# Designed miniproteins, single chains, continued (2), part 105

Each design is a single chain, and the fold is of that chain. pLDDT is the mean over its residues in the fold that is shown.

## One batch from the design tools (miniprotein)

Design m7645
Fold by ESMFold2-Fast:
Structure m7645 (fold): chain A 80 residues (1-80)
Amino acid sequence: MEEVLKLAKEVVLTAAKKYGLPQEEVDRWLAQIPEAVERMLANGLKEEELKKYMEAVLKILNGNEKEGEEELKELIEKRK
């Protein structure tokens, strides 16, 4: 749980920096992370899967788009 919350916060902060979001909007998104993560886990997502998903998204946001997209595709294929 704690690692998933940490990764989700990193995703929000990285996206906010990339897109120039106002601090008020960033604070709002950060406040919603715990509830959003709980809902995803309640809907049958495993914590390990959510971590891998967030790590792949972070790679894309940080400019390692090819590697991040490939990791996302592997996660999606595993669910089909």
Scores: mean pLDDT 77

Design m7646
Fold by ESMFold2-Fast:
Structure m7646 (fold): chain A 73 residues (1-73)
Amino acid sequence: SSLLEKIREVLDKIGEIYQEILREGDEEKKKKIEELIRETDDWLESNRSTMTLEGFLLKLQETLEKIEKIKKE
């Protein structure tokens, strides 16, 4: 449950930053974030049969860190 709560928190943070960028109207940042989300989704699908909750959380945290860097550009 605590691990699923952490996954939810990371997903919520990703969504919050994406919504902030949408409000700013920065099309380059939007495209970069959308591409990063797509790449993350592709990775998750490719690893679906072997994925652990811990592995899922780590990948989401990596994606969030990259999204935060895009926001700071």
Scores: mean pLDDT 85

Design m7647
Fold by ESMFold2-Fast:
Structure m7647 (fold): chain A 88 residues (1-88)
Amino acid sequence: EVEREIIEELKRVRTLEEIEELLERYEASRDGLLGGILAAREIREGRRPATLAERRRLAAEVRAWPEEEIIEGVRLLAEEAERQLAAE
């Protein structure tokens, strides 16, 4: 239930402010979000997802991305999460 709600809201984000509001509402971590973006991108590119440790290391790279690329990454993460839930 909560996972579906988060996915739907992530699919609708348009600004970093909206992302921050979602993180606050669900008490989610920024590092978790950034790691998820990297994992979703690797899955989309046909690569295996990085380990948790590797994603944390690479999170600094995502933090340096322009706002628009982070927002697009969040949408990619939401799409991949939705796909995985549907594939049960």
Scores: mean pLDDT 64

Design m7648
Fold by ESMFold2-Fast:
Structure m7648 (fold): chain A 119 residues (1-119)
Amino acid sequence: DGLLEEAEEYRKEGKEDLALALETLARALELMHKALKDDKELAEKFAEELQKTLAEVMDKKIKELEEKGVKPEEMREELTLALVEAVLETMIRFAKEKGYEEVLAELERLRAELAARLA
């Protein structure tokens, strides 16, 4: 539950894009937690999909940043943004597949708002 605390620290450093990304992720996680609270098997399947997405994005993005010569201190910030986007995509896909139309609409709104703020 350190996402909102880390977002506040980034905001104090003037890194508003990182703060918004982490706040968006925290809201999306709350939506998914509420939707899956009564279905342990579905929650476990969702966790497996998130773990796969995180592993794939971490491997791909670390290699990309190393190839571009991004400094180690800047790598954490770029990884954070990439992971937030990948997790949101995974949540949207999962909600769509399971027919959680209300959750899907809210997740798509959060993703669109974040994309607009980062552009």
Scores: mean pLDDT 80

Design m7649
Fold by ESMFold2-Fast:
Structure m7649 (fold): chain A 95 residues (1-95)
Amino acid sequence: SMEAELEELEKRVEEILKLLVEGRFDEALDLALELQASVTPEQEKALEERYPKLAKEAKKLFSDIPNINIVRALLIAAERKDLEKAEKLYKAYLE
């Protein structure tokens, strides 16, 4: 179901955020790449609706990136090993 898919997506996002703030960027990158490959536009929209503060923070921190969304922000934070932006994303996730 869509709800079960969204709950799994939320768990994957949380796991990536935890790895990022722990400085485990290579592990976070692997999971973020898998998530980016599997996530649908509908799931990304639903994630933004459930985590509006996280979505807003992603757009703010990566305003130079076209079509930035939560999943893409996690991927770029991992690729750049950007602990400061990772911590801001995690804080926004926790609301």
Scores: mean pLDDT 89

Design m7650
Fold by ESMFold2-Fast:
Structure m7650 (fold): chain A 74 residues (1-74)
Amino acid sequence: SAMHEEKDKELVEIVEEDLKLLEENKDKYSAEEFLEMAERAEGLAEKLEKEGYLEAAEKLREAAKYARELAKEK
Protein backbone atom coordinates (compact mmCIF):
# COMPACT_ATOMS: atom_id res chain seq x y z
CA SER A 1 0.00 0.00 0.00
CA ALA A 2 1.06 3.60 -0.55
CA MET A 3 0.99 4.27 3.19
CA HIS A 4 3.37 1.38 3.92
CA GLU A 5 5.72 2.29 1.05
CA GLU A 6 5.85 5.97 2.03
CA LYS A 7 6.36 5.18 5.74
CA ASP A 8 9.12 2.65 4.96
CA LYS A 9 10.97 5.29 2.89
CA GLU A 10 10.59 7.86 5.69
CA LEU A 11 11.94 5.37 8.24
CA VAL A 12 14.90 4.51 5.97
CA GLU A 13 15.76 8.23 5.72
CA ILE A 14 15.63 8.58 9.52
CA VAL A 15 17.91 5.55 10.01
CA GLU A 16 20.35 6.81 7.35
CA GLU A 17 20.56 10.22 9.04
CA ASP A 18 21.08 8.55 12.44
CA LEU A 19 23.87 6.40 10.94
CA LYS A 20 25.52 9.53 9.52
CA LEU A 21 25.36 11.25 12.92
CA LEU A 22 26.73 8.12 14.62
CA GLU A 23 29.67 8.05 12.18
CA GLU A 24 30.39 11.77 12.74
CA ASN A 25 30.14 11.50 16.54
CA LYS A 26 31.48 7.98 17.23
CA ASP A 27 34.37 9.32 19.36
CA LYS A 28 31.84 10.80 21.82
CA TYR A 29 30.24 7.46 22.79
CA SER A 30 31.34 4.67 25.13
CA ALA A 31 31.30 0.94 24.34
CA GLU A 32 28.28 0.55 26.65
CA GLU A 33 26.39 3.31 24.80
CA PHE A 34 27.12 1.63 21.45
CA LEU A 35 25.82 -1.70 22.78
CA GLU A 36 22.64 0.01 24.04
CA MET A 37 22.17 1.61 20.60
CA ALA A 38 22.65 -1.78 18.92
CA GLU A 39 20.11 -3.53 21.17
CA ARG A 40 17.54 -0.77 20.58
CA ALA A 41 18.09 -0.88 16.81
CA GLU A 42 17.76 -4.69 16.75
CA GLY A 43 14.47 -4.52 18.69
CA LEU A 44 13.09 -1.85 16.38
CA ALA A 45 14.17 -3.84 13.30
CA GLU A 46 12.21 -6.89 14.52
CA LYS A 47 9.07 -4.81 15.08
CA LEU A 48 9.33 -3.02 11.73
CA GLU A 49 9.92 -6.29 9.85
CA LYS A 50 6.73 -7.72 11.42
CA GLU A 51 4.87 -4.63 10.17
CA GLY A 52 6.26 -5.05 6.63
CA TYR A 53 8.81 -2.19 6.73
CA LEU A 54 11.56 -4.35 5.29
CA GLU A 55 13.95 -1.66 4.04
CA ALA A 56 13.90 0.22 7.34
CA ALA A 57 14.40 -3.06 9.23
CA GLU A 58 17.46 -3.89 7.08
CA LYS A 59 18.94 -0.43 7.70
CA LEU A 60 18.40 -0.80 11.46
CA ARG A 61 20.20 -4.17 11.43
CA GLU A 62 23.07 -2.55 9.53
CA ALA A 63 23.15 0.24 12.15
CA ALA A 64 23.16 -2.29 15.01
CA LYS A 65 26.01 -4.26 13.43
CA TYR A 66 28.05 -1.08 12.99
CA ALA A 67 27.39 0.00 16.60
CA ARG A 68 28.55 -3.42 17.86
CA GLU A 69 31.76 -3.10 15.80
CA LEU A 70 32.40 0.37 17.27
CA ALA A 71 31.87 -1.06 20.78
CA LYS A 72 34.56 -3.73 20.15
CA GLU A 73 37.06 -1.00 19.18
CA LYS A 74 36.72 0.80 22.54
Scores: mean pLDDT 85

Design m7651
Fold by ESMFold2-Fast:
Structure m7651 (fold): chain A 66 residues (1-66)
Amino acid sequence: SEEEKLREELLKAGATQEQVDTLLESIKEIEKNPPGLSEEQTKDLIEGLVLIVKGVQAAIAAGKAR
């Protein structure tokens, strides 16, 4: 499922299960809270969040390599 894929990607990026659970709950709130948010818009939001998390993790890893 979409949630399972996101969970796996975030865990691979170094996120904890607690962080993943919090993010998934936040996504569900966003899906319910903004009126008219489509399935495609929800997917775009999830993909954007995953990219941001991966970018932050990569930046942290690069900093540690110094």
Scores: mean pLDDT 67

Design m7652
Fold by ESMFold2-Fast:
Formats: structure tokens, C-alpha cells, sequence
Structure m7652 (fold): chain A 95 residues (1-95)
């Protein structure tokens, strides 16, 4: 898998921040296919949570997702799966 750990921070009543620490494999895929990974995640998150704004960025080995939605602990596993799938799709594209 491409993700080592996940952290959630509630920024406001309308915003949640997720920090994903990527594995070495995940980081490599993200760096090689940055635009593809970011596009897949932005579209999937907007569609799944019915939100207009999603920000995806990378800081070191940490993938940062800021979403304009109030999300709870049950959404963590869903977002984790979306991140893992986006990286799997990008990895397949690179092969």
C-alpha cells in the first residue's frame, strides 16, 4: 500500500484537513505522476462529498488534503481508500 498513516484536523465547522504520510512507493508514484494523482483525487473528493473546493498538495512525504466539508472519523477510511486507489491508477499509468 502507498499510505503509512493518516491524521485528521478539523479547521472549522466547514473545513477538514487530512495529512497522509506516504510510503516510499507512494511518494515515488506521486512525484512521477503529480498532476494525474492530484486531478484524480480532486475530482473523486468533489464528487463523493459534493463539495466545490478541494486542495491537494505535497509537503515532504506528506500528502495534504484540505476539503470544504465537515467530515467525521468514519470518512477517514473512505478517503484513505480514495488516496490508495489514485496512487494505484497513477502507478499503472506509469507502467
Amino acid sequence: KYVKSIEKEVLSEKETLFTFTLSEEGLKVYEEAKELVETILELDLKETFKVKKVEVSLEGDKLIIKIEAVLDESDIEKIKEMVEQALEVADAFLN
Scores: mean pLDDT 80

Design m7653
Fold by ESMFold2-Fast:
Structure m7653 (fold): chain A 76 residues (1-76)
Amino acid sequence: MDELLAAAREEAAALSEEERQAVVDRAEALLREIGERLEEALAAGDEARYEEIIAEIEARREELSRLLALAVAARA
């Protein structure tokens, strides 16, 4: 995480203020979408769907971690 965040800080430093805000907005939208999907599965008691969403997140862990690190760096 620390090395990923350091790389994200370098990338964010090269971005304009508008580009940084766009990264933050994109990360927030993605987190909201995932959260809504998980909440819907939990509310329905659909454990299979919940596990499917978790597996999707796990499969995209590196991609999501990079996006989140960039958003954190852009916000700071």
Scores: mean pLDDT 79

Design m7654
Fold by ESMFold2-Fast:
Structure m7654 (fold): chain A 93 residues (1-93)
Amino acid sequence: SMAQAELEEEGKKLVEEAREFADRAIRESREAARRGDVEKALEIMRKALEEGNKLVDKAVELGDKKTASQVASITSGTVLAAIGEAVEAEIRK
């Protein structure tokens, strides 16, 4: 089993990866929405769900509850934002 300090270090790294993922996905979905590109917005939404699930899986595997909760919050918020941008793209098409 990992020492607590090692778990905390890996946890911080996963949270940082989740934040970088969120920034990228939100930026890309917003760009697609501005163009009214529904197909691209839906593609980004699907990729965000897939990448978000992978990040949550990594956090669960790490076994740190605090990290898993933070990653889950960031990834779920990102997917919800991407859904909102896909709706915006549909309105602007």
Scores: mean pLDDT 87

Design m7655
Fold by ESMFold2-Fast:
Structure m7655 (fold): chain A 120 residues (1-120)
Amino acid sequence: MTVEEAIEYAKKKIKEVEKEKDPIEALKKLLETIEFIAEVAKKSKNEEEKIRLLKEIVRILKEAAKILSKYDPETAKKLEELIKKLEKAIEEKNFEEAYRIIQEAVGLIIEAIEKLEKEK
């Protein structure tokens, strides 16, 4: 998959999530998209392509934080702090730290999904 195809895939998934009424299904779609884009970024040997893909992950994480602000505001706040750290890691071209932060953010979203599933 090209970087352009991966970015278009992410944009399409965000639009699908905006129409999704179930917050659990929305968050699951965002998680699948994050994992997919992160794998494309890891396989890229081009620094500029890695930065573009990681910036798309930032956009997806911001959508997850927006959903969580309504259902789990404490987790949303933690996710927003991780997003700030991720943006800094990308700016510093610290890709190892960026991938570490993404994994931490994925963990927070999984925990939020599990909490929401127990309340239904």
Scores: mean pLDDT 87

Design m7656
Fold by ESMFold2-Fast:
Structure m7656 (fold): chain A 96 residues (1-96)
Amino acid sequence: SLEEEMREKAKEQLPELDELNKKIIEEEKKKTGDGFKASITVPKGSYTAFESMVRERARAVEKGLKGDTETVKEIVEKGYEEGREEGLKEAEEKKE
């Protein structure tokens, strides 16, 4: 089903999103000197597909630290679904 496919794709995207989040934290370290504490704070920005996925990833990590693995899965899948829909819409617009 579509939900199962999106669930698998969300898990596949998590490592890449985690690496991107680490890069953002490293840039913040240059300014503040404490990027690890900033890992809980998601940067403000325009609502794009990629930014949405990064924010949902950060929320999932926060929930996971509290031991709520079921909620983590739901947050990740929702974020990926919204990000995928936005990405598909953008791809359709550029198909010419």
Scores: mean pLDDT 50

Design m7657
Fold by ESMFold2-Fast:
Structure m7657 (fold): chain A 61 residues (1-61)
Amino acid sequence: MKNPEAKELAEKFEAAGDRYEAQGLRDEAVSAYTAASKFYELAGDPEKAEEFRQRAERAAQ
């Protein structure tokens, strides 16, 4: 990654999403994973961006 700010934010939203999912806060987990996906895309990591898009979908179930 050549954008360390976007990667750092993506990792923070990933951690937040994991915590929300563990607490059963589904809407918050979806929001956090969606943000992580967007920041991974900005960081130049489309594979992780897609992974977190899918995690947001799973959290919404």
Scores: mean pLDDT 82

Design m7658
Fold by ESMFold2-Fast:
Structure m7658 (fold): chain A 80 residues (1-80)
Amino acid sequence: DARAALEAEVERLRAELDRRLAELISLDPERGRKFGDIVRAALDQTAAKALRMSPAEARALLQRFREEFDAAYAEWLASL
């Protein structure tokens, strides 16, 4: 089931983000929590869009989200 596979991928990504965001919260609790809230909201919006797309488009959108998160994470750490 392509939808179940996509939902599982989103949940794996969510778990990865929660782990990485917990590290930021440990470094700066106030800024880390605010960043985490923004990232989680962005993932929810991205997942909702992905579920309405073709499987190929959905995977490309999730990959773009990962790339944007990695860039934002690096910029956040550089701002310390």
Scores: mean pLDDT 85

Design m7659
Fold by ESMFold2-Fast:
Order: C-alpha cells, then sequence, then structure tokens
Structure m7659 (fold): chain A 98 residues (1-98)
C-alpha cells in the first residue's frame, strides 16, 4: 500500500470512528513519513487529546507512543527544547506503566 493510499484509508476510518486515538496516531505517523510535518503535528495533538480523554488522564502505552512521536517530530522542526519536554513526558508514562 502506498503512503497516499494509507492516508486515504485512515481518513475513512476517522469518518467511521472519529474518537479512535490510534487512527489519528497512525495518520500522523504516515504524514510525517511523507514530510508533511505540520499536518502530522495536528494529528499527533488530536491523538494525545482523545487518548487523554478516553483514559481520564491515566498513563497508557498509546499516550506514551504519541508523546514520543511528537518529540521526534518537534526535533525535525528544530524545536529541540520542546522535543525534550515531550520525550520526558513519554518516559514518565513508560516508567508508570512498565
Amino acid sequence: MTLEEQIEGLKELIEIQPDNSITYLDLGDTLEKMGKYEEALEYYKKSIELETKKSNGKPTPLLARSYFNMSGLLEKLGKYEKAEEYRKKAQEIIDQIQ
């Protein structure tokens, strides 16, 4: 499957299940692989928002993964201090759920 076909399929999944945090994370990851960093950033933020709401703020593996991906994207955008902050958030979650 091409990255473009994957994006189309993921957007269709959002229409069916608009509250599925995993689909937003996967869409962000695919967009980042295509170099569409600003769009990827918005979908990672959406994934974090939905997962935080779904978990009532509890640490989850998906929340850790979303923060880690956000950190990597911020590094690609040259926002190193903010990237380290998100990396720290991801690590704190991993340490809690281990």
Scores: mean pLDDT 84

Design m7660
Fold by ESMFold2-Fast:
Structure m7660 (fold): chain A 72 residues (1-72)
Amino acid sequence: SVAEDLAQAVADAPDIETLRKRVEELAKQHGFDEAAVAATDEGYVAALKKGNTVYVARRHKDGTVEARVIEL
């Protein structure tokens, strides 16, 4: 699933630039409207948006990954 692919991308990315490239590739492959990645105090975050649906995955510095699907 897209949420699983996004979670895997944030889990495996060694740096923010690699994460950005992987998330942009997922966005292009699946026809998402928007893609974003960020480094926060808590770790990496990636988001993909299509219509009113947002897929978000977050990796904490301890390696824990969370993924959510949000309907706007």
Scores: mean pLDDT 81

Design m7661
Fold by ESMFold2-Fast:
Structure m7661 (fold): chain A 72 residues (1-72)
Amino acid sequence: SKDVERGAEALRTATGDAAIAAAAWDLRTHLVKDASGEAKERAIEALEEALKRATSAGAIQAVQDALEALRK
């Protein structure tokens, strides 16, 4: 969906742990409602890249929670 694509882009452009955590949480909310194919793949890629950039325990957990929601 457009919300998932927007969330993935926000996550890719997020700089710093607070922005990464907020974007991951928002994306997770949309993925629970709309886990459709291509949007889901793009969201996974954005989350995996965000995990490489996250440095705080809270940001890492937010990204991991979103990835876990995608695997349901």
Scores: mean pLDDT 76

Design m7662
Fold by ESMFold2-Fast:
Structure m7662 (fold): chain A 96 residues (1-96)
Amino acid sequence: DELERALEEVAEVIVSGDPALLAALRNPIALRILEILAEESEENPSASNEELAERVAERFAEEFGLSEEERERVREFLLRALEERERRLEEQKRAA
């Protein structure tokens, strides 16, 4: 499944924060999701992870003609990845 694979690649990039993983990314669906996320984050710097996940999922679903079920899947996946990233950053702050 192209969407599932793209979401897994997006999660790895978000959770790791590794610019080398982003640079190596070749999946056009994953790249587009990350591009939308970057744009929404820049335009809405005070947005919560929930708000960012919703905005990205809505915009991506409209652009690619996704069903409501697929849109919700994208939103949930992005939210989990963003929350895991925040958790790792907090752990890193305590270890440093």
Scores: mean pLDDT 82

Design m7663
Fold by ESMFold2-Fast:
Structure m7663 (fold): chain A 80 residues (1-80)
Amino acid sequence: SLRERYAALVARYEALVRRFTTLSEEDQAALLPLLVRVRELLQRVEAAFAAGAPDAEIEALLAETQAELDRLEARLDALE
């Protein structure tokens, strides 16, 4: 379901936030805009569910959220 996909993205975001908080202040400053972007997209998904938005709109937001999570994770992985 779309709700299960959203829950999986939230769990992934929480795991990446834990990794983010272990970084230097310089690396946190560099990656903060990516983290903020994911948070805003997750908030938009939740708002879309609350508003009863069409499945196609929610699917598009979930896909965009996944793409931004992939970008954030790749940047975190590059620091290892």
Scores: mean pLDDT 90

Design m7664
Fold by ESMFold2-Fast:
Structure m7664 (fold): chain A 86 residues (1-86)
Amino acid sequence: SLRTSARALRDTRDTLTRALGMSDSDAALQSSRALLRASRVSTGGVGTTLRTLARQLLDDPDRARDYIRRALDVANNGYDSLVRRL
């Protein structure tokens, strides 16, 4: 449902924000897990983008903060779009 997808994106946003305070390896692992969970309930391009960012976090954890910032933008924009439809 739209409400389930919106809650997942909000929870993902909160996890990503906390991850920015972690070590790069911990940030990459926690963020990739959150993005993969959100991708399962997200529709269309949002789900695909979150899966791609999760893979990038696992492949290159040294750049975790850059991937997390991009994922945070995707989650924020996706959440705002869903909330406008609720």
Scores: mean pLDDT 82

Design m7665
Fold by ESMFold2-Fast:
Structure m7665 (fold): chain A 87 residues (1-87)
Amino acid sequence: SDEEQKALNELTRRAVFAGLDAVLANRDKPPEERLAAGVAAVDAVVDEALPALEKRLGEAAARRIADEARAVAVDTVRLYVESLEKS
């Protein structure tokens, strides 16, 4: 639905930016620590959003949106960390 797509897009954007901000905040640390910080930030955003999404869209839709947003955001964070190390 349009509401589900909008929720997915908004959550994905928030999770990606939180993850990338965490990577940048840890730029002086090893790649593994940058990645861990980025993933932790993504997880925090997704976990915080879940209860409101469940109330608005139902449990099944909220879980699908959360899982997809997390997967995209984590992959984006990982690629960003790899890009910084591999040029």
Scores: mean pLDDT 88

Design m7666
Fold by ESMFold2-Fast:
Structure m7666 (fold): chain A 96 residues (1-96)
Amino acid sequence: SKEDIVKAFEETLKKILETAKKYNASEDVINLIEREGKRAIEEIKKAETVEQILDAFNRFALRIITALVFNKEYKLLEEVSRILYEGYQKIVEIAK
């Protein structure tokens, strides 16, 4: 269901934020993750197709990865990439 997809994304976002805080990411990085996460949730809620949901997730993932690379947060990037992959797979399974 759409609600299960939103919940799966919110859990993924929560894990990313908790991991960023654990790695002492800057306030700017944390604020960026929160802003992009909120945007992705709104895009997923408005999505009419599975493709639109996956596009919203992929835009979120790309923006977060880009921000972490730019800030040279390579250890955080490794963990966040794992969380993003697991979240993507979970959403794909729910959307079947």
Scores: mean pLDDT 90

Design m7667
Fold by ESMFold2-Fast:
Structure m7667 (fold): chain A 81 residues (1-81)
Amino acid sequence: SLLGELLEKIVELSELAKTLEPEKQKKIAELLGEVLDRVRARDYEGALRTLEELKEFVKDNPEIVKLVEELIELVRRLKEE
């Protein structure tokens, strides 16, 4: 399911974030939590805004940017269901 793929990618991003400094890891976890809360509320536009904020925050980390872009695509597909 699209929701299952979203959760899998969030876990993958969280694991990659463990390689970063604690302050950055904390902010990433905060933003991912906001994305999950917005998806649960069916606020897909809000989830997309939070993911764009996350993408800008991690722009210096190409592997994490790629995962955020994959999350953006999954949320866009959820919005169309």
Scores: mean pLDDT 87

Design m7668
Fold by ESMFold2-Fast:
Structure m7668 (fold): chain A 81 residues (1-81)
Amino acid sequence: SLILENFLQKVKDGTVTEEDIDALQNFVKEKAQKAGVSEAVLQVIEEGFENMRLALENGDTDLLELEAKQLQIALRYYLDV
């Protein structure tokens, strides 16, 4: 996904913003709802986004990159096309 690839690049570049996280979350939430994933899976994905926001707020770039990579793995597992 181009939106996910662009997001991961911004994480690596240290230029990611809360607006970037919100845009990715909205994209993923729409995709997850269309794919018919359970509310429990949607909640886990939403918690992953909150963890990224906390890492960004704390300036923990290593944790932000780790959380973003874990989200990428989860998206592949639950929303594989």
Scores: mean pLDDT 83

Design m7669
Fold by ESMFold2-Fast:
Structure m7669 (fold): chain A 89 residues (1-89)
Amino acid sequence: MLEEIEKRGKVFAETFLRLWLKKQGYSEEEIEELLNSDEEEREKLYREAEEAYASLPEEEKKKLAVEVMTEAAKELGDEELLKKIKESA
């Protein structure tokens, strides 16, 4: 269970950061470089993305959350989560 929770958490966190950077105008190549950068730089990017997300209007937060959940569920092969996302949209 702990390994699954950590694995899922990593996928969701990385998917969130990828989608956030893409919305900021970063290319897929630039995003991959950032995700493969030093631990300290990655931690800074996560904090900045989380802070920016917290400052978004509720409607934009919901849209981004749905996109993150959908992409993460696809990467995890979680068909049940994908169905729940579709039903709540």
Scores: mean pLDDT 75

Design m7670
Fold by ESMFold2-Fast:
Structure m7670 (fold): chain A 87 residues (1-87)
Amino acid sequence: MEEILKLLEEAKEILESYREEEPGTATVLLFLLDEAEESIRQGNLKGALNGLEEARRIVEEEASEELKKKLLPILEKAIKMVREELE
């Protein structure tokens, strides 16, 4: 769990740096990552997985190519780790 929370923290730091360049996308993604973090802290791993998969979808559809290259690897790793905890 600590490793997953660290990945979410890294993703949030990247998103904060893009708040001026992509304010709408960054704001929505930060909200989703905050909800995923809260779900993990409450032990709601299924809720966290759903939130992270929604965040990944928004990154793929709305984010710039540079933001996608930075965020997708982190989100995919976090999603994989949450799925492994559920199995």
Scores: mean pLDDT 86

Design m7671
Fold by ESMFold2-Fast:
Structure m7671 (fold): chain A 63 residues (1-63)
Amino acid sequence: AKTMDEVINEVGTILRAAGITAFTVEQTGDKQIQVRVFTTVNTDAIVKKLEEETGYHVVVTRV
């Protein structure tokens, strides 16, 4: 099973590839993470990619 450190690293890789460099990641439940991002970009496609790559349910909040 993936560790939380591995999940955070995968999230960071995906977000940086999308041009998002300011974010935080928090585990909010079993196989659930909340990602807070400083961006004006639509995140719908990124959420789907994060869920597919990590196997976690992902909630994205734009700050």
Scores: mean pLDDT 79

Design m7672
Fold by ESMFold2-Fast:
Structure m7672 (fold): chain A 67 residues (1-67)
Amino acid sequence: MIEDEDREEFIRGAEGAYQKALEAVDEGNLLEASKYAVAAMILYGLAGRNDLAREVLKEVEEKIKEK
């Protein structure tokens, strides 16, 4: 089982990557947005937070679709 210390580290890393993904979408850099979104999803998944991983995908996808 993943220890709380490792889980907190994964969540913190995922939060940072998620914010970078949203920033990259705002900049029109879809390649960087995809890289950061995937990193955030993997880190949230490793933390056992599949709910947050799905939220990252949904929010990034919705933001990309906004004109």
Scores: mean pLDDT 80

Design m7673
Fold by ESMFold2-Fast:
Structure m7673 (fold): chain A 70 residues (1-70)
Amino acid sequence: MTISLKELLEYLKSRGIFFTEEELTKILEIKPSDKIDEERFKKLIKELQKLTGLKVDGILDKETQEWLDS
């Protein structure tokens, strides 16, 4: 699955997570025009897990999913 940076920003904003385009490109190590693949998405999940104190494994487990949906 691949998503655009804009779609990811909108998704995170809908979950109350506010990143700038520049912050996300730095975290994911991508260009604004790049598509976000599974590897980059996993990297983002690891950063979110670090911020929330969850286990850092890059897996979208039930706890990470519930945090994103809350």
Scores: mean pLDDT 66

Design m7674
Fold by ESMFold2-Fast:
Structure m7674 (fold): chain A 66 residues (1-66)
Amino acid sequence: SMSEEEKKQQLIQEIIDLLLEIARKEGTPSSREEELRQQIQELLEELIKNGLSVSELQKLLDKLKK
């Protein structure tokens, strides 16, 4: 079974991928994508450290998909 930490990391990557897709559609240059990926990952990891739950990450992902 997947650990809770593995579930968190999977949700982080799905959120990052979706945000990068949105950024591309809004005209963000491909040369900026790696820097943006790193910044979003660091932000999400800090939020998790400060108490953001798996269920809150899932709700965020679901909202971004709409």
Scores: mean pLDDT 82

Design m7675
Fold by ESMFold2-Fast:
Structure m7675 (fold): chain A 96 residues (1-96)
Amino acid sequence: ADELLEVKIEIEALGKVAKKRSPLEVAEKILRLANEGVQSSDLEEAKELKKKIRKMLIEESGIDEEELEKEVKRESERLKASLSEKEKKAMAPAIA
């Protein structure tokens, strides 16, 4: 997988965590930054946005760094699984 794609998946996962655990105003800010990050074509810009979002979740939402890493890993795995299933479902009608 492209490193940029992996960073984008992690940014989207951070957005999912914000929706569940952050106050509404903080979640809205994070989701705006996450949307910019997933649309970026520059790996360095995406990495900087990811770092900024992580810092906001820790500092403004009071989420422990270790807990945040576990939540992001779980949400990233769910996103990867969802992509794989959607690809299989799109191809199944052509084979059946």
Scores: mean pLDDT 76

Design m7676
Fold by ESMFold2-Fast:
Structure m7676 (fold): chain A 66 residues (1-66)
Amino acid sequence: SALEAARAGARRAAETGSGADELAAAMGFWKAGYSGEQFARLMAEAGVELSPEAAARALEAGGKLS
């Protein structure tokens, strides 16, 4: 499912600390139809804390690349 793909991406981003993996997670969340607030919450569950502004920017970038 899109949600499972998004969660897998968030865990990868948390494990690597890589901006590329964070962007890949954002692409998955964009495909799942999540808001920036929902993206920030699910990333926090995986161990990555984002400000609302950073989450919104990452989600927009992911949407453009999807």
Scores: mean pLDDT 75

Design m7677
Fold by ESMFold2-Fast:
Structure m7677 (fold): chain A 61 residues (1-61)
Amino acid sequence: MEEDNKKALEYVKEQVKDATNIREAAEKGIKGESAVFPATPEDKAKAQAVKLPDEYIPGPK
């Protein structure tokens, strides 16, 4: 029966496409995070400093 063979081939192709899409999406996500978001060193330093707020380190400006 040729129809069953066609269905099996399409099913396998769909799974391969899904895996390829997931890989591409993952790579895009990793690149996009650094490329899209502001990678300014000042912003990153500020974000890290916020982890320990003045409540624990009441320091000067």
Scores: mean pLDDT 54

Design m7678
Fold by ESMFold2-Fast:
Structure m7678 (fold): chain A 69 residues (1-69)
Amino acid sequence: STEEKIRQLALEALSVVPEDLQKRFLSILDSLTPEQILETLKGLGAEMTGEQKAYIDKIVEEIEKLLQS
């Protein structure tokens, strides 16, 4: 499903995030809607720099495409 694909993309984005932030978001991920996952990852990407930010921004773009289809 689209929801499952979005959750898998969120897990991939979290894999490049510092462990403390990763643990906090993983604890709430199953409680978030796809739209809330997108907004959460946008906020997370804003806190990152360099390759980590670029990777999260790429995942955000892919999730936006899935939600618009």
Scores: mean pLDDT 82

Design m7679
Fold by ESMFold2-Fast:
Structure m7679 (fold): chain A 57 residues (1-57)
Amino acid sequence: HMTEEEREKKIDELLRKYINGELTPEQLAAELQKIYPELDFSDPENLLKKLAEWRLK
């Protein structure tokens, strides 16, 4: 079980890897689903909304 700070740090790391081409969108979605099991990242719309939110931070 991750703390909120650990979740944010992991998301930042995953987004950097994705932007650098180290992760596919499918791999990114799978990793994000492990961090937020309560959110459905199999839906591309939900993934895009979260990516936009995190990118603007």
Scores: mean pLDDT 70

